# Designed miniproteins, single chains, continued (4): the designs that were tried, part 54

Each design is a single chain, and the fold is of that chain. pLDDT is the mean over its residues in the fold that is shown.

## One batch from the design tools (miniprotein)

Design m13856
Fold by ESMFold2-Fast:
Structure m13856 (fold): chain A 97 residues (1-97)
Amino acid sequence: MVRMELTFTFKTKSTKEYQENLQIARDAMLQARELAKERGEDVKISLYISFDEKTGELTITVTIEGSEDAVEELARVIEEQMRKSKNLKSIERRRLP
């Protein structure tokens, strides 16, 4: 069992970009959930969203807990989905104790 934290930072300039990036995140989480279910993986996924209206910075933190193989595969799929965003500025990957 491993835990991994992925932090995605997006710079949005409008309500439209904000909504578009939340939609990308939602699609990423749905794809990860479907993949976990189809493979019979025992995986816990948690999502935390933070938005700074003054800067337009949207931060999405995803925590994945499961087997090493499942966590790595789901992390990769989530990262690939998030990279579809034109507003994505950074991705941070951290292994939790």
Scores: mean pLDDT 84

Design m13857
Fold by ESMFold2-Fast:
Structure m13857 (fold): chain A 84 residues (1-84)
Amino acid sequence: ALVKVAEKLGLEAVQPLVEALKHEDEDVRLAAVEALKVIALKSKDEEVVDAAVQALEEALKDESRSVREAASVALGLLDIKRVL
């Protein structure tokens, strides 16, 4: 019960982080990428992981090189998790 509640809260946390990826401040967008990476790596819920992956794929189009590199690294780690 507690694990399933935490997983549902993870999905609810993804939406604010998607909004943070649109912030004008590069540091806020970078923090959102890191938070999405952690949520996707720790979650057992495929819906949460898929939502975070979609958000990270959008971050690959970011104007900042640092944000794009962070998103690329996060997606690489998630790909390893999914092929195991």
Scores: mean pLDDT 75

Design m13858
Fold by ESMFold2-Fast:
Structure m13858 (fold): chain A 82 residues (1-82)
Amino acid sequence: MTAEELAAIAEAALAEVPAAKEEVEKLLPKEVAEKVIKKLEEAAEHLRRALAAAKAGDLEAAIAHAREGLAEVAEAAKIYEE
């Protein structure tokens, strides 16, 4: 994986976040939706940092931020299971 490839993946993932938040609000009870949306917004912030690092050519920092974003997505999935 190159920094350019990671930047493209992060950009595509960030573009999907608004639609994902809208679907969560429509499909889940408000209490659960609010918790999931918060984790999706935390994941989006890490993805923005990953994209910035990737555009700067810092693949190591970009991967680190992407891993942090994936951890927030995993926490969102856990909230769905509860």
Scores: mean pLDDT 79

Design m13859
Fold by ESMFold2-Fast:
Structure m13859 (fold): chain A 80 residues (1-80)
Amino acid sequence: SDMRARFEATIAEIRARLDPDGVDMSPVDEMIALTIAALRELGVDVSSFRSPLETLEYARSLGVPVDPVLDLLRQEELLK
């Protein structure tokens, strides 16, 4: 869908602006941060969400394939 294409383009732009040599993040944490930043640039008020999981569920509703990141977050919750 158009929203998915815009989201993926926004993620790519944010990733290109991010200094990869200066980023000390796990790939999962990076994906979460990029998803939140992309939603903000698309005009979504992410402060209304209670958790990263809720934010990613919203991204899924836009047609973004976030299932692998959601699965990893659920696994981390189970390990706590």
Scores: mean pLDDT 63

Design m13860
Fold by ESMFold2-Fast:
Structure m13860 (fold): chain A 97 residues (1-97)
Amino acid sequence: MAEEEIRKAREYLAKAEASTDPEQIKSLLLEAYKHLADALSQARLAGDTDSAREALRLAGRGAKIMDEKLNDSQRSELEKKVNEHWEQKAAEVHAAL
């Protein structure tokens, strides 16, 4: 369910905010964004606007962590992996609708 995925994403984001190791931060943010993609997909299929908005708000929190803690190269690598996963999930939701 979307709420469970949102909870897991919050946990990973909190760990990323507490970390000072760029490789650990990238790993934690990638996991957070995977859970957010699952939450957004589940929320869209269920018509749950509140969970969808919360997932997008947490995605914004992740972007802020990237801006504050990662250099341009590290951010670019993470954004590519995140976008690939989110595009796959968006296509799955589109196919299900």
Scores: mean pLDDT 81

Design m13861
Fold by ESMFold2-Fast:
Structure m13861 (fold): chain A 93 residues (1-93)
Amino acid sequence: MEEEIKRLQEEGERLEKELLERGFTREQIERLRAANRELEREAEEMRARGEEEEVIEKRLLKRKVELLREILEEIERNPEAERLTKEEIARLS
């Protein structure tokens, strides 16, 4: 179980680095922020149900990785899209 969480964290970090190097569109950043809010709410609901912390962490990481992969695929498909600079992304984070 701990190994799965570690793999998801490493994959998430790798995807985040790659996405930062490629740049995000404003819409993609807004979508990431919206997803973050939904994930936090889902975590609170799982805690309220008495779910184990490891189960919650794994679910959140898996959903984050899935979203990052989706955005990366969109970037690969539309390389001409207008992208934010690293500084602009940092200000929004």
Scores: mean pLDDT 77

Design m13862
Fold by ESMFold2-Fast:
Structure m13862 (fold): chain A 95 residues (1-95)
Amino acid sequence: MVAATPVQREVARELRRIGLLTDVELAAKRGEKSITISLESDEETLEFDKEMLDEVLRLAKELGITKLYFSLSHPELAEHLKEEGERLGIEVVEI
């Protein structure tokens, strides 16, 4: 395990708080570089959740993830994730 910086540890903690990153190991075994996230949000947390989703996408790009599956309760977050994912070259798919 490579030593993580304090910033990387903080990002990993926030990722776990905002959604469940699952199936990365299983996806890698299939030869697919994908992750799955789920997040339940309301209008009060939208700005915070958008910033945290941006961090998820940055980490995904650094890990070489090319596809992200998501289940988000708020449509504005879903649109934000799709737009930012396209900008970063990550395919974003709603489940």
Scores: mean pLDDT 64

Design m13863
Fold by ESMFold2-Fast:
Structure m13863 (fold): chain A 83 residues (1-83)
Amino acid sequence: DEFLERVRELMRRLGVSESVIEAYVEALREALKNGEEIPLSPEELAEEVRRLEEAIRRAAEALAKDPSLFTPEQKAELERLLA
């Protein structure tokens, strides 16, 4: 799958972690199997994932500093996104 391989390659070049690359590519593959249209180019998707990973990292830092800012559901989701 040329599209998925291009997204994976670009995410690696941008320094996205391998676990995030794996999770995102699998989610994207599942969306494509279900006939969903991907409105972004591989380059745009890779940059979006890089920004999302940075935002998640910052949120994890905020959670560690003050856990009361997050609900148990939000904590579980954030931990899942980081794993």
Scores: mean pLDDT 71

Design m13864
Fold by ESMFold2-Fast:
Structure m13864 (fold): chain A 74 residues (1-74)
Amino acid sequence: SRLQRRQQSIQDLRNRYNQLMSNSSQSTRNQINNYMNSIQSIDDMFNGLDNAIRNNNQTMQYGLMMRIIDYSQS
């Protein structure tokens, strides 16, 4: 089903994000976590994703895509 495919895609994004985070330095993880904690609205999520794409920051891209999808399903 569409819901099952979406769930699998989200899980794949979470796994990719977790892998990238585990391979990052503690300072990088702290910066990403601080930024994610600052995101309060869907507009902030889209702005963050746009910036992550411009900066070729894959960890932020996957994290924000996952958060946007979760928000859309809430």
Scores: mean pLDDT 79

Design m13865
Fold by ESMFold2-Fast:
Structure m13865 (fold): chain A 85 residues (1-85)
Amino acid sequence: SMEEEQRRMAERAVENAEKAIEEARELVEQGKYEEALLLAEIALGMVRIVLGVLKLIGASEEVLERLEEAIRRVEELIREIREKM
């Protein structure tokens, strides 16, 4: 179904964001703050694009909320990285 496809698209975007968060945190542990910030900002942009697309095609609030939660997590990581720079 279209709703199932929308859920899968959101799930993939969330998984990609979570992977980027893990990789960015590993870079932070290595003192590579600029690289960690760049990775996190790219991930944020990608999740925002997916949110925009799903909003335009009328995805449910449940699907959109999952992406908004992922966006909040990446934004918090970016804030934490910037505080260390």
Scores: mean pLDDT 88

Design m13866
Fold by ESMFold2-Fast:
Structure m13866 (fold): chain A 61 residues (1-61)
Amino acid sequence: SHEEIEREERELLERAAAVLSDEELAALFQGLHDMQQAGASLEEVLAYLRERVDAAEARAA
């Protein structure tokens, strides 16, 4: 559901905030904004978020 997607997005953003610097987090938000302006779907935005968070967590380990 849309609510489930929004909850997953929130959880991914919280995970991002735990491992990214303020500058990296700002760049992530800019990327999300650019995708939304380009007409990306919620599924595409969520996939992008997941990939970025997974990569950041791998770097932090």
Scores: mean pLDDT 81

Design m13867
Fold by ESMFold2-Fast:
Structure m13867 (fold): chain A 72 residues (1-72)
Amino acid sequence: MKAEEEAIERMKRAIEEGKLEAAEAALRAAAAEAERLAPTLPENPSEEQEEEAAERIGRAALEALEREEARL
């Protein structure tokens, strides 16, 4: 499973379980990574560049979820 797909699935699970803080942390991390990557991408990125960006954004979301879960 790609990091983006895994992040989406785990965020859905967190929301279903009422772990809203973990889901919010994941969303914030994804948004921050997207903002960081935006200036490094051309106006019309290739499919490969879009997939790489999605993978990096997904990894950031997963890392944020794991950090919040570890704080238990």
Scores: mean pLDDT 78

Design m13868
Fold by ESMFold2-Fast:
Structure m13868 (fold): chain A 86 residues (1-86)
Amino acid sequence: MKAVELVEQMVAQIRAAPSLEEQQAIFSASIEEISRAYEEDLAKSKPEEREELEKRLAELMRVTEEAAIANGTNEEEKAKALAALK
């Protein structure tokens, strides 16, 4: 699936990034495209593939959250970013 490949590519880029700021930029730039590919893949995917993709996305979200916390990003800043998606 396209989304799985994009997630793996993004995870590799985040791990290779020298700073937390660059990790956040990579995530922000990639997440919208991954989300679109994910919706496209979900429409064509088997239930088993859906569960695997959701698990990988959840793990990537956790890595990004840990990076944001380490960089001093507080809950209010995260809430503002999430509000932009409503």
Scores: mean pLDDT 66

Design m13869
Fold by ESMFold2-Fast:
Structure m13869 (fold): chain A 97 residues (1-97)
Amino acid sequence: MQPLSREELLREVERILRETAASNPVSDDTVNAAAARMHSLAVEKTDVAKGEDPAEVLLEAVEELARRVNPDREWEIRSSADFTEAMRAVLEALAAA
């Protein structure tokens, strides 16, 4: 399959999080399972030939989704704890919707 654009990757990441939130209560295991699935998607679908880093594309997608959930908060993922917090916020918002 051809690599996805950044916007297409963002849509697929959102889809994974929506499916995860619909199927499972939000927990550390749920966050870890979603993160692993998203990482696999990013590695498979990021356009590395254009110099895109799968990890950076994934972080940017999660930051954008977290910003959409809480636009009044400054979302900067600088650590694994920040990533977990952003993931948890998105999953909880999607589960509540």
Scores: mean pLDDT 75

Design m13870
Fold by ESMFold2-Fast:
Structure m13870 (fold): chain A 87 residues (1-87)
Amino acid sequence: MEEWISKLSQEQQLGMALFIATMAMGLAKENPDDKKIQEAAKKAEEIFNEMSTLYVENGYVPKEEMIKKMLELFEAYNEALEHAKKL
C-alpha cells in the first residue's frame, strides 16, 4: 500500500483522499441514524481537511505525514464500510 501511494504525485494523493472521504460521507448520508458510520465519516472528513490545510499552508504535505494521514483515512472509511455491511 505505502509503495504504490508514494508513486502518486501529491495532487493525485490529495485527489484520492478526497474521493475516499467523499465515499465515507456517502455512506453516512445513506445511514443517517447509524452513529458509528456518522462518526467514521466525520473522522474521514477531518483527516482530509488536515491534509488539505497542510498542503495550502506549506505548499506540500510532508511524506511521512501524507502516508500516516492516508492510512488513517483508509481506516476511517473501512470502519464506515464494515458498519454499513452489518445493516
Scores: mean pLDDT 79

Design m13871
Fold by ESMFold2-Fast:
Structure m13871 (fold): chain A 91 residues (1-91)
Amino acid sequence: ATVTFYILLKSGLLVLTSPPVSSPAAMREGIDRAVEEAERLGGTRLIARVTGPPAASQAAADEIAALFRSYGYRVTVRREGDVWVVTAEFP
């Protein structure tokens, strides 16, 4: 699975935070970096877009959602076509 992280700013601007990542370790680092960047930029939401084979993309989306929830965020997971979208709202 490949994951791309975005931050939604208070202005409504969507900012790409990292190159696409595909390993579990890179996904965890990508989440930590996205959280740091969101705090720095004044983000309101973190968004992860997950693509790849069905089982792998679902598993990655579930892991990202669990990690965001562990940080205390309110998390929504939805499917948009062949893409899983994980949205985390800051506390």
Scores: mean pLDDT 77

Design m13872
Fold by ESMFold2-Fast:
Structure m13872 (fold): chain A 88 residues (1-88)
Amino acid sequence: SRKERIVRLSQVDENTMTVKEEEREVTDEEFRKLVEEALKNNEIIGVSGGAPYELWEKVVETAAKEMKLKEKKKETGEKETVKTYVKV
């Protein structure tokens, strides 16, 4: 098991992208399943395991820019933050 910050990026439709960020302890098997699920759903998944958070912010900003989307909603829970990007 390792404690990781997991960033998951989904394009819900052509005008909407969701970025889900959570911190949790994952096993190698659980992480493998997360990657398989992401590939099945055409999601981008990242794990922060030692990388600066700024790198993940840059990846998200680049994706939003390429899709021409802007952040419109941010929901912060105890273990999870969800950001919604919509076309303006």
Scores: mean pLDDT 66

Design m13873
Fold by ESMFold2-Fast:
Structure m13873 (fold): chain A 98 residues (1-98)
Amino acid sequence: GKEVEEARRGARAAVEAIREADREKDPVKRVGYAIRAVGSGVNAALSALRSEDKEKAREELERLIRETREVAERSKDPLARLAGLGAAEMARAGLEKL
């Protein structure tokens, strides 16, 4: 339901923030995007855990892990890479509790 949609929104926000961290030239803004990426991953995990549809919640967290790892592995920036791996770990922690 709504919680699955919130998890999906958080997942998309995490991926977008990693891409912004990779492209941003300002060091302070880059750190801000990295923090946002991990925070969005946390929000996605928490929303998934609140969902009554555990199967769809699991699918959204597994998708988040795949997408954040993919953008992290393709990034040339160490901070963007670390942020992507951090978001994936937050999603993995949520998946473990489902």
Scores: mean pLDDT 85

Design m13874
Fold by ESMFold2-Fast:
Structure m13874 (fold): chain A 109 residues (1-109)
Amino acid sequence: SAREEEGRRLIEELIRELELQLKFYEALIDVVKWVLSLNPDNPLEQRTLKILEERIERIRAMIERLRALRDVPLSPAAMRALREAIEYLKRGRFSEAEKAIREAIRIAE
């Protein structure tokens, strides 16, 4: 149905936005690792690396959960939460985006 096509389109758009964030953070990790190769005993850079690695793991987990929803009929409430998540990502509001994604997944489950 048109609703199922719209739901799938929103999930695929959100996954694409999250994959762009993933590539960005993976590039940042490469830079941090390069800095650490010059000064391995740097506690701030070590802490930054850990935070970035944990963020990448959360993004990967969200992508996999969203992929599982591709063929699931979504309620209007779930689709609204997905649209809000996409809008927050476009505005660089990552914490609000993560919350909206979790809510969309919760409603869809």
Scores: mean pLDDT 86

Design m13875
Fold by ESMFold2-Fast:
Structure m13875 (fold): chain A 76 residues (1-76)
Amino acid sequence: SMREELIRGLREHTEGLIKKIKESDLPEEVKERLIELIKETTERIEELIKKGDWEGALKVDEEFSKEVRELMEEAL
């Protein structure tokens, strides 16, 4: 189904992003926080997609973008 394809794509994207973060020159503490945030956000988005809550999934994505910016600002 289209929903299953979307969840698969989300998981593949998340795995690729985590790999890039691990290979980056960011401080280890920042890497750990980002990876945890990415994993938690992906799990929440998957659950919302499974429930058909597309608006909730978009809101979680927006909150994630804000949290990433705040983490990066604290690290610099």
Scores: mean pLDDT 81

Design m13876
Fold by ESMFold2-Fast:
Structure m13876 (fold): chain A 88 residues (1-88)
Amino acid sequence: SAATKARYDAATTPEEKQRLIDNTLKSIEELVKLAEQYEKEKKYREAAFWYDVAAGIALITYWLTGDPRLEAVAAELDAKAKELRAKE
């Protein structure tokens, strides 16, 4: 929400923003590994779900931090989820 972003911007140091980015990227990597495991098992619905979750986390963190790497990651993961949904 706009209130959440305003609170974050007022209270967050550059070091805290970098820590959030780093922790978010690690979380995304773990979710992508889980999604890839479902994809290997041809469980495309489950794989797409976890790619969507990872994309959402990336997008929210992009909205809070403005880091363009997170925008790129969100777009790639959203595209992958759409591809997998089309296979089912």
Scores: mean pLDDT 83

Design m13877
Fold by ESMFold2-Fast:
Structure m13877 (fold): chain A 76 residues (1-76)
Amino acid sequence: SDLLARLRELKEEAEKLAKESVGKAKEMAEEFVKQLEEVLANPELLASLSPEEQAALLAHAEGLLKKLKEEAEKEK
C-alpha cells in the first residue's frame, strides 16, 4: 500500500527529527511519531479509506512534518 509505505517513511523522518531536536520541538516531534504509530496500528481502517481520503490524510501528515521541521530550526 502506497499510503502505508509513505506513512512509515514519514514516521522514520519524524523519529530522526525527534532525535536531532531539543526542548519543545523534540516533544512535538515525539508526539507526532506516537500519532503515526497509532494510525499505522490500524491497517484495516487505512484500507477502508477512499483514494481521496488517503490523499488528504497523507497531505495532512506531510504538512505537520514540515511545520515540525520549521519549529525544530527555531529551537536549535
Scores: mean pLDDT 81

Design m13878
Fold by ESMFold2-Fast:
Structure m13878 (fold): chain A 74 residues (1-74)
Amino acid sequence: MPSVAERLLEATREVVARMEARYGPDFGKDSRPLSPEQVADLDAVWREVLRRRLPPDVADAETATFTQTLQTAV
């Protein structure tokens, strides 16, 4: 059975692949800050992928942590 850590790694890989598909292969490789629209899109994709790949309680906790990290990364 995949562990929570393995599912988080798979979720992270899917999020990166989706963001690269949407914004190009240089997404996250340029040292520029993300635009507010890119941040909102990243948060939405992260929530969708976590809810699909992880148990609901883990997905909700990780989503809250990610959203807080985005809010403090100013």
Scores: mean pLDDT 70

Design m13879
Fold by ESMFold2-Fast:
Structure m13879 (fold): chain A 113 residues (1-113)
Amino acid sequence: SEAAKKKAIELLDRFIEELEILGEIAKEILPEEEYAALQALIDEIIAKIEELKEKLKTLSEEEAKKLVEETTKEIVAKLKAAKAASKNPTLKNILDNLIEAVKEKAKEILEIL
């Protein structure tokens, strides 16, 4: 339904706000190089979420669910790769928490759609 799509978009908007807050917190606790790497990942995730929001406006519910699942897998894979490449334990913990947050938001959106 259009109401379900609207709720999904509202959840995605809240997740963008949560990601922006994460960036501000990370800036205070990570060294400059690790912070820059995390912020680049956050910016890329936000860009993917913005693209997802636009596509959700025009897709069927079945196509929307498939796109959410595909986008989630891409984001999670990228975060796992960044975690594996990092030597900083604080950044690894932030990335683990972000992976779980991405999975939980995807689950919430799929339950609404």
Scores: mean pLDDT 90

Design m13880
Fold by ESMFold2-Fast:
Structure m13880 (fold): chain A 95 residues (1-95)
Amino acid sequence: MKEHYLELLREIYRQAQEDPERVAEVEERARELADEYLAGAPLEEVLERMRRVGEELGVPAAGEYLAELLRIRVEKDGERAAALREAEAEFAAEV
């Protein structure tokens, strides 16, 4: 789990360096999709749509990361949250 998040963070960093405007667009659209979840949309549909937005904009890692953040928040998955925090700390040491 940590290794997957570490690879995801490295790819997001690369995408943000190459196309920061597209990453920002994914972030904005992901916020709108999170609001749709709060309005009653099924979680799995919202997560899948977040991933597709990233793919459509050519920054798939950004979409996957935002979908994972929403999943962790909604499911209160302490193991995934811990793995992500550990990956973030390890990635911060690399840059």
Scores: mean pLDDT 82

Design m13881
Fold by ESMFold2-Fast:
Structure m13881 (fold): chain A 97 residues (1-97)
Amino acid sequence: SETIEYIKKAKEAVEKGKIEEALEYLKKALEAEKNPDVQEAIQLIIEKLENKEEKKNIIEELELLYIIISKDEKKREELLEERKKLAEEFEKNKISL
Protein backbone atom coordinates (compact mmCIF):
# COMPACT_ATOMS: atom_id res chain seq x y z
CA SER A 1 0.00 0.00 0.00
CA GLU A 2 2.71 2.54 1.00
CA THR A 3 4.90 1.49 -1.99
CA ILE A 4 1.91 1.99 -4.36
CA GLU A 5 1.30 5.54 -3.06
CA TYR A 6 4.98 6.51 -3.46
CA ILE A 7 5.10 5.08 -7.03
CA LYS A 8 1.96 7.10 -7.89
CA LYS A 9 3.50 10.31 -6.45
CA ALA A 10 6.79 9.64 -8.30
CA LYS A 11 4.90 9.28 -11.61
CA GLU A 12 3.00 12.55 -10.99
CA ALA A 13 6.31 14.31 -10.17
CA VAL A 14 7.95 13.01 -13.40
CA GLU A 15 4.91 14.16 -15.44
CA LYS A 16 5.35 17.66 -13.92
CA GLY A 17 9.14 17.66 -14.57
CA LYS A 18 9.92 17.59 -10.82
CA ILE A 19 12.74 15.07 -11.12
CA GLU A 20 14.27 15.62 -7.64
CA GLU A 21 10.83 15.13 -6.01
CA ALA A 22 10.29 11.97 -8.11
CA LEU A 23 13.66 10.55 -6.95
CA GLU A 24 12.73 11.20 -3.29
CA TYR A 25 9.42 9.32 -3.72
CA LEU A 26 11.14 6.41 -5.52
CA LYS A 27 13.73 6.11 -2.70
CA LYS A 28 10.85 6.06 -0.15
CA ALA A 29 9.11 3.36 -2.23
CA LEU A 30 12.34 1.31 -2.21
CA GLU A 31 12.53 1.56 1.63
CA ALA A 32 8.83 0.61 2.02
CA GLU A 33 8.96 -2.40 -0.37
CA LYS A 34 9.73 -5.91 0.94
CA ASN A 35 9.58 -7.80 -2.39
CA PRO A 36 13.15 -8.12 -3.84
CA ASP A 37 11.94 -8.16 -7.48
CA VAL A 38 9.95 -4.95 -6.97
CA GLN A 39 12.94 -3.39 -5.13
CA GLU A 40 15.17 -4.19 -8.17
CA ALA A 41 12.58 -2.64 -10.54
CA ILE A 42 12.41 0.56 -8.42
CA GLN A 43 16.23 0.77 -8.24
CA LEU A 44 16.49 0.42 -12.04
CA ILE A 45 13.95 3.25 -12.54
CA ILE A 46 15.95 5.44 -10.07
CA GLU A 47 19.14 4.79 -12.10
CA LYS A 48 17.40 5.58 -15.42
CA LEU A 49 15.94 8.81 -13.99
CA GLU A 50 19.35 9.87 -12.55
CA ASN A 51 20.91 9.18 -16.01
CA LYS A 52 18.29 11.51 -17.61
CA GLU A 53 16.61 8.81 -19.72
CA GLU A 54 13.58 9.75 -21.87
CA LYS A 55 10.68 11.02 -19.67
CA LYS A 56 8.11 8.97 -21.66
CA ASN A 57 10.01 5.71 -20.99
CA ILE A 58 10.22 6.45 -17.24
CA ILE A 59 6.47 7.21 -17.07
CA GLU A 60 5.62 3.98 -18.95
CA GLU A 61 7.84 1.90 -16.61
CA LEU A 62 6.26 3.54 -13.53
CA GLU A 63 2.75 2.81 -14.92
CA LEU A 64 3.63 -0.88 -15.47
CA LEU A 65 5.14 -1.15 -11.97
CA TYR A 66 2.04 0.51 -10.43
CA ILE A 67 -0.25 -2.02 -12.19
CA ILE A 68 1.90 -5.01 -11.11
CA ILE A 69 2.09 -3.93 -7.43
CA SER A 70 -1.63 -2.99 -7.30
CA LYS A 71 -2.71 -6.35 -8.79
CA ASP A 72 -0.50 -8.40 -6.42
CA GLU A 73 -1.72 -6.47 -3.32
CA LYS A 74 -5.41 -6.93 -4.30
CA LYS A 75 -4.88 -10.68 -4.93
CA ARG A 76 -3.12 -10.96 -1.54
CA GLU A 77 -6.02 -9.23 0.27
CA GLU A 78 -8.61 -11.43 -1.55
CA LEU A 79 -6.71 -14.62 -0.60
CA LEU A 80 -6.45 -13.57 3.08
CA GLU A 81 -10.20 -12.80 3.24
CA GLU A 82 -11.10 -16.17 1.62
CA ARG A 83 -8.85 -18.06 4.07
CA LYS A 84 -10.50 -16.25 7.01
CA LYS A 85 -13.98 -17.24 5.73
CA LEU A 86 -12.91 -20.90 5.33
CA ALA A 87 -11.53 -20.98 8.92
CA GLU A 88 -14.81 -19.52 10.31
CA GLU A 89 -16.91 -22.03 8.30
CA PHE A 90 -14.74 -24.93 9.57
CA GLU A 91 -15.25 -23.89 13.23
CA LYS A 92 -19.02 -23.41 12.66
CA ASN A 93 -19.28 -26.94 11.19
CA LYS A 94 -17.44 -28.42 14.22
CA ILE A 95 -19.91 -26.75 16.63
CA SER A 96 -22.88 -27.94 14.50
CA LEU A 97 -21.79 -31.61 14.78
Scores: mean pLDDT 75

Design m13882
Fold by ESMFold2-Fast:
Order: structure tokens, then C-alpha cells, then sequence
Structure m13882 (fold): chain A 81 residues (1-81)
């Protein structure tokens, strides 16, 4: 369901944000982001394969955009330290 897919991505993002906060180098941040991107892509592909409703796909895509913005803001904050 859309709710389950959203929850799975939210858990990935939550873990990613905590790992970014603990990262000490730009290389570690890049590694964390690459791993998160792959995990999110896997959830997206699974959701898209099981969902034919365009409105649900649009909702999930918008949710991903909001979560991506949150990650970007945390990375920018970390880089200003």
C-alpha cells in the first residue's frame, strides 16, 4: 500500500539522517547517501510494480521529494560545521 511504502522510506530516511549526523568526513556522507538512494530506489520500484493508480504514484513521488529536501538540509547543515 501507499502508506506502507511511505513508512518504509521514512524509516530509511530516519536512519540516514542519524548516520549523516555521526559522519566525520565528506566521503562518509557520500557513502551514506549512495546507500540510502539505492534502498529508496528499491522501495520505489517495488511500489511502482504493484501500483497502477497514477494519483497514488504522484503522492508517493511528492513524499519522496519532501524527504529528499530534508536530507539535503541536514547535509548542508553538517557541511557548515
Amino acid sequence: STEEAKKEVEEIVKKTLEEIKKAKTDEEIQSIMNKAGKEIEKVWKEFAQNTTDQAALDEFTKHLAELSKKIKEEVEKKLKE
Scores: mean pLDDT 81

Design m13883
Fold by ESMFold2-Fast:
Structure m13883 (fold): chain A 84 residues (1-84)
Amino acid sequence: LSPAQIEEIEAILRRLAAHPDIEVRQDGNVITITHLPTDEATALVEEAVARLREIPGVKVERHGNTVTVTLDLSEEQAALIDTE
């Protein structure tokens, strides 16, 4: 991932984390997004998933109300991502 792509990913994740019904957790290059089944939280997560899928080097998997995002990053690059 390029620095510009990392910044875009960080911006998307920070927007999600700002919503009270959405929880964002990061473990290395894997980000887990869990949301409450409210219309607003669901819509925000679906929009974010669509945006993230457009970024090369990002893999997005959805399992109900949980979204797993895997980034093509080194461990060092993953440590630089600031979600909050």
Scores: mean pLDDT 73

Design m13884
Fold by ESMFold2-Fast:
Structure m13884 (fold): chain A 115 residues (1-115)
Amino acid sequence: MELREKIHKEVSKEIDELAKKIKDKLRKDGFRITSMDQLRAARTKAEKKLAAENKEIEMLIKLAAYYRAVSDVLLEEAKKVGPGEGLELEIMAGVADVVAGVYATLAVRLKLKEL
């Protein structure tokens, strides 16, 4: 049980640190808001990977970090736009955060199996 919590904390830290770097790059490169259809497709893809065995832990961490960064950027843009106009951006940020959570959960599960 303690080992699972330690791995969760280590994976979350790696994801957060990488997401911060990706977020900075997305801001510099003039990131445009991802479409809701793209986010729905990404969620479906992540949920399918959750059901299937995937041994690529580093790739799962990178994918989790990417969607965490996308969620953070969308949430920050939502705060700038205002309550009504920001609602769609907040919903998109929520979907991106779910995708990040699915990949993070897979990474933790596989890392526990390697030990």
Scores: mean pLDDT 78

Design m13885
Fold by ESMFold2-Fast:
Structure m13885 (fold): chain A 90 residues (1-90)
Amino acid sequence: TAQESLRAVNSALTAAQASVGLGMISKEEAVALVERRVKSLPLPQDARDQIAAEAKKALLDPSVSVQDALKQIADILGKTFGVKVEPPQP
């Protein structure tokens, strides 16, 4: 479902950002891990590409928070499935 896809991306993105913050992986490795997770989701290719781009912004652009990216991802999923998708509350 759209909500399950959002939870999967939230979990992967949050774990990747935490791992970068702890010095366990590079930002580039974090991007690759999140992109691999997004590509495994049962979504159209255009939706996967848009979601991967937003996740990449959260990891590489200091002006974009994980929460900001998740709001955009929720919108992409909502448009893809034709439903309203709520981003996780902080």
Scores: mean pLDDT 78

Design m13886
Fold by ESMFold2-Fast:
Structure m13886 (fold): chain A 69 residues (1-69)
Amino acid sequence: MKVYDPIRNKWISLEEFLKLYPGAVYDEEKKEVTYPSGVVMDVDDGSVMRDAKTGAVYRRNADGNYVLA
């Protein structure tokens, strides 16, 4: 399974993601990764990013950028 890295604009493996972001958490039931900052992204989808503190939702556009939904 893969996670989209919004900082580098590329797909990386879940294992690489967890090594690259120490303190990130994978939730197997929800199929989500949570950054140490509290930002949440779905595994294998990469189309949506959520801020867990504010509830803000960002969607990946055709150019690969995340914009407020």
Scores: mean pLDDT 75

Design m13887
Fold by ESMFold2-Fast:
Structure m13887 (fold): chain A 91 residues (1-91)
Amino acid sequence: SEEARELFEKALEYLDKALEAIDSGDKQTAIENVKKAARYAAEAYELLGKPTLAIQVLMLGLVAITQIEMGDYEGAKETVERLKERVEELL
């Protein structure tokens, strides 16, 4: 659907911003962008009737946020890149 595609495109934009913030060590900006990306991706999956995938992207978002909070920026980047891959598969 057009609505789901728009939400996935927004999720990708926020994931890219999150990766940039992680690379610069901007914890607050990284967390905020991961939260936005995961919410948009989950909403898109719900619209597509894929609630299991919606839950999975929310869980990955929480993992990334936890990694950022702990200072595990390398792990956070890997988790965010996996989120990006999952969103890109449906565009």
Scores: mean pLDDT 88

Design m13888
Fold by ESMFold2-Fast:
Structure m13888 (fold): chain A 88 residues (1-88)
Amino acid sequence: GELEEAIKEAKKLLEEAKKYYEEAKDAFKNGDLQKMKESLKNMDKILKKIKEIVEKFPDNEELKKIRLEVEIMLGMVLIMYGLLKLFN
């Protein structure tokens, strides 16, 4: 059904977000501000897509969990980016 396809799409987007989160952690270790900024932009685009899916199925707990996981990862990358900018 539509919900099952939405969950599959959201899970795929979560895996893409995890990839960019890994790239952001590597960029942080290397002091690469440009690569970290690129990862942030890509993760923000992914979160926007997940939010659109969640808005169509607002009562679905699995979709809410996926959104929360990406929001937490993006928040961590934002903190790392801010720290790197402050101490570079």
Scores: mean pLDDT 90

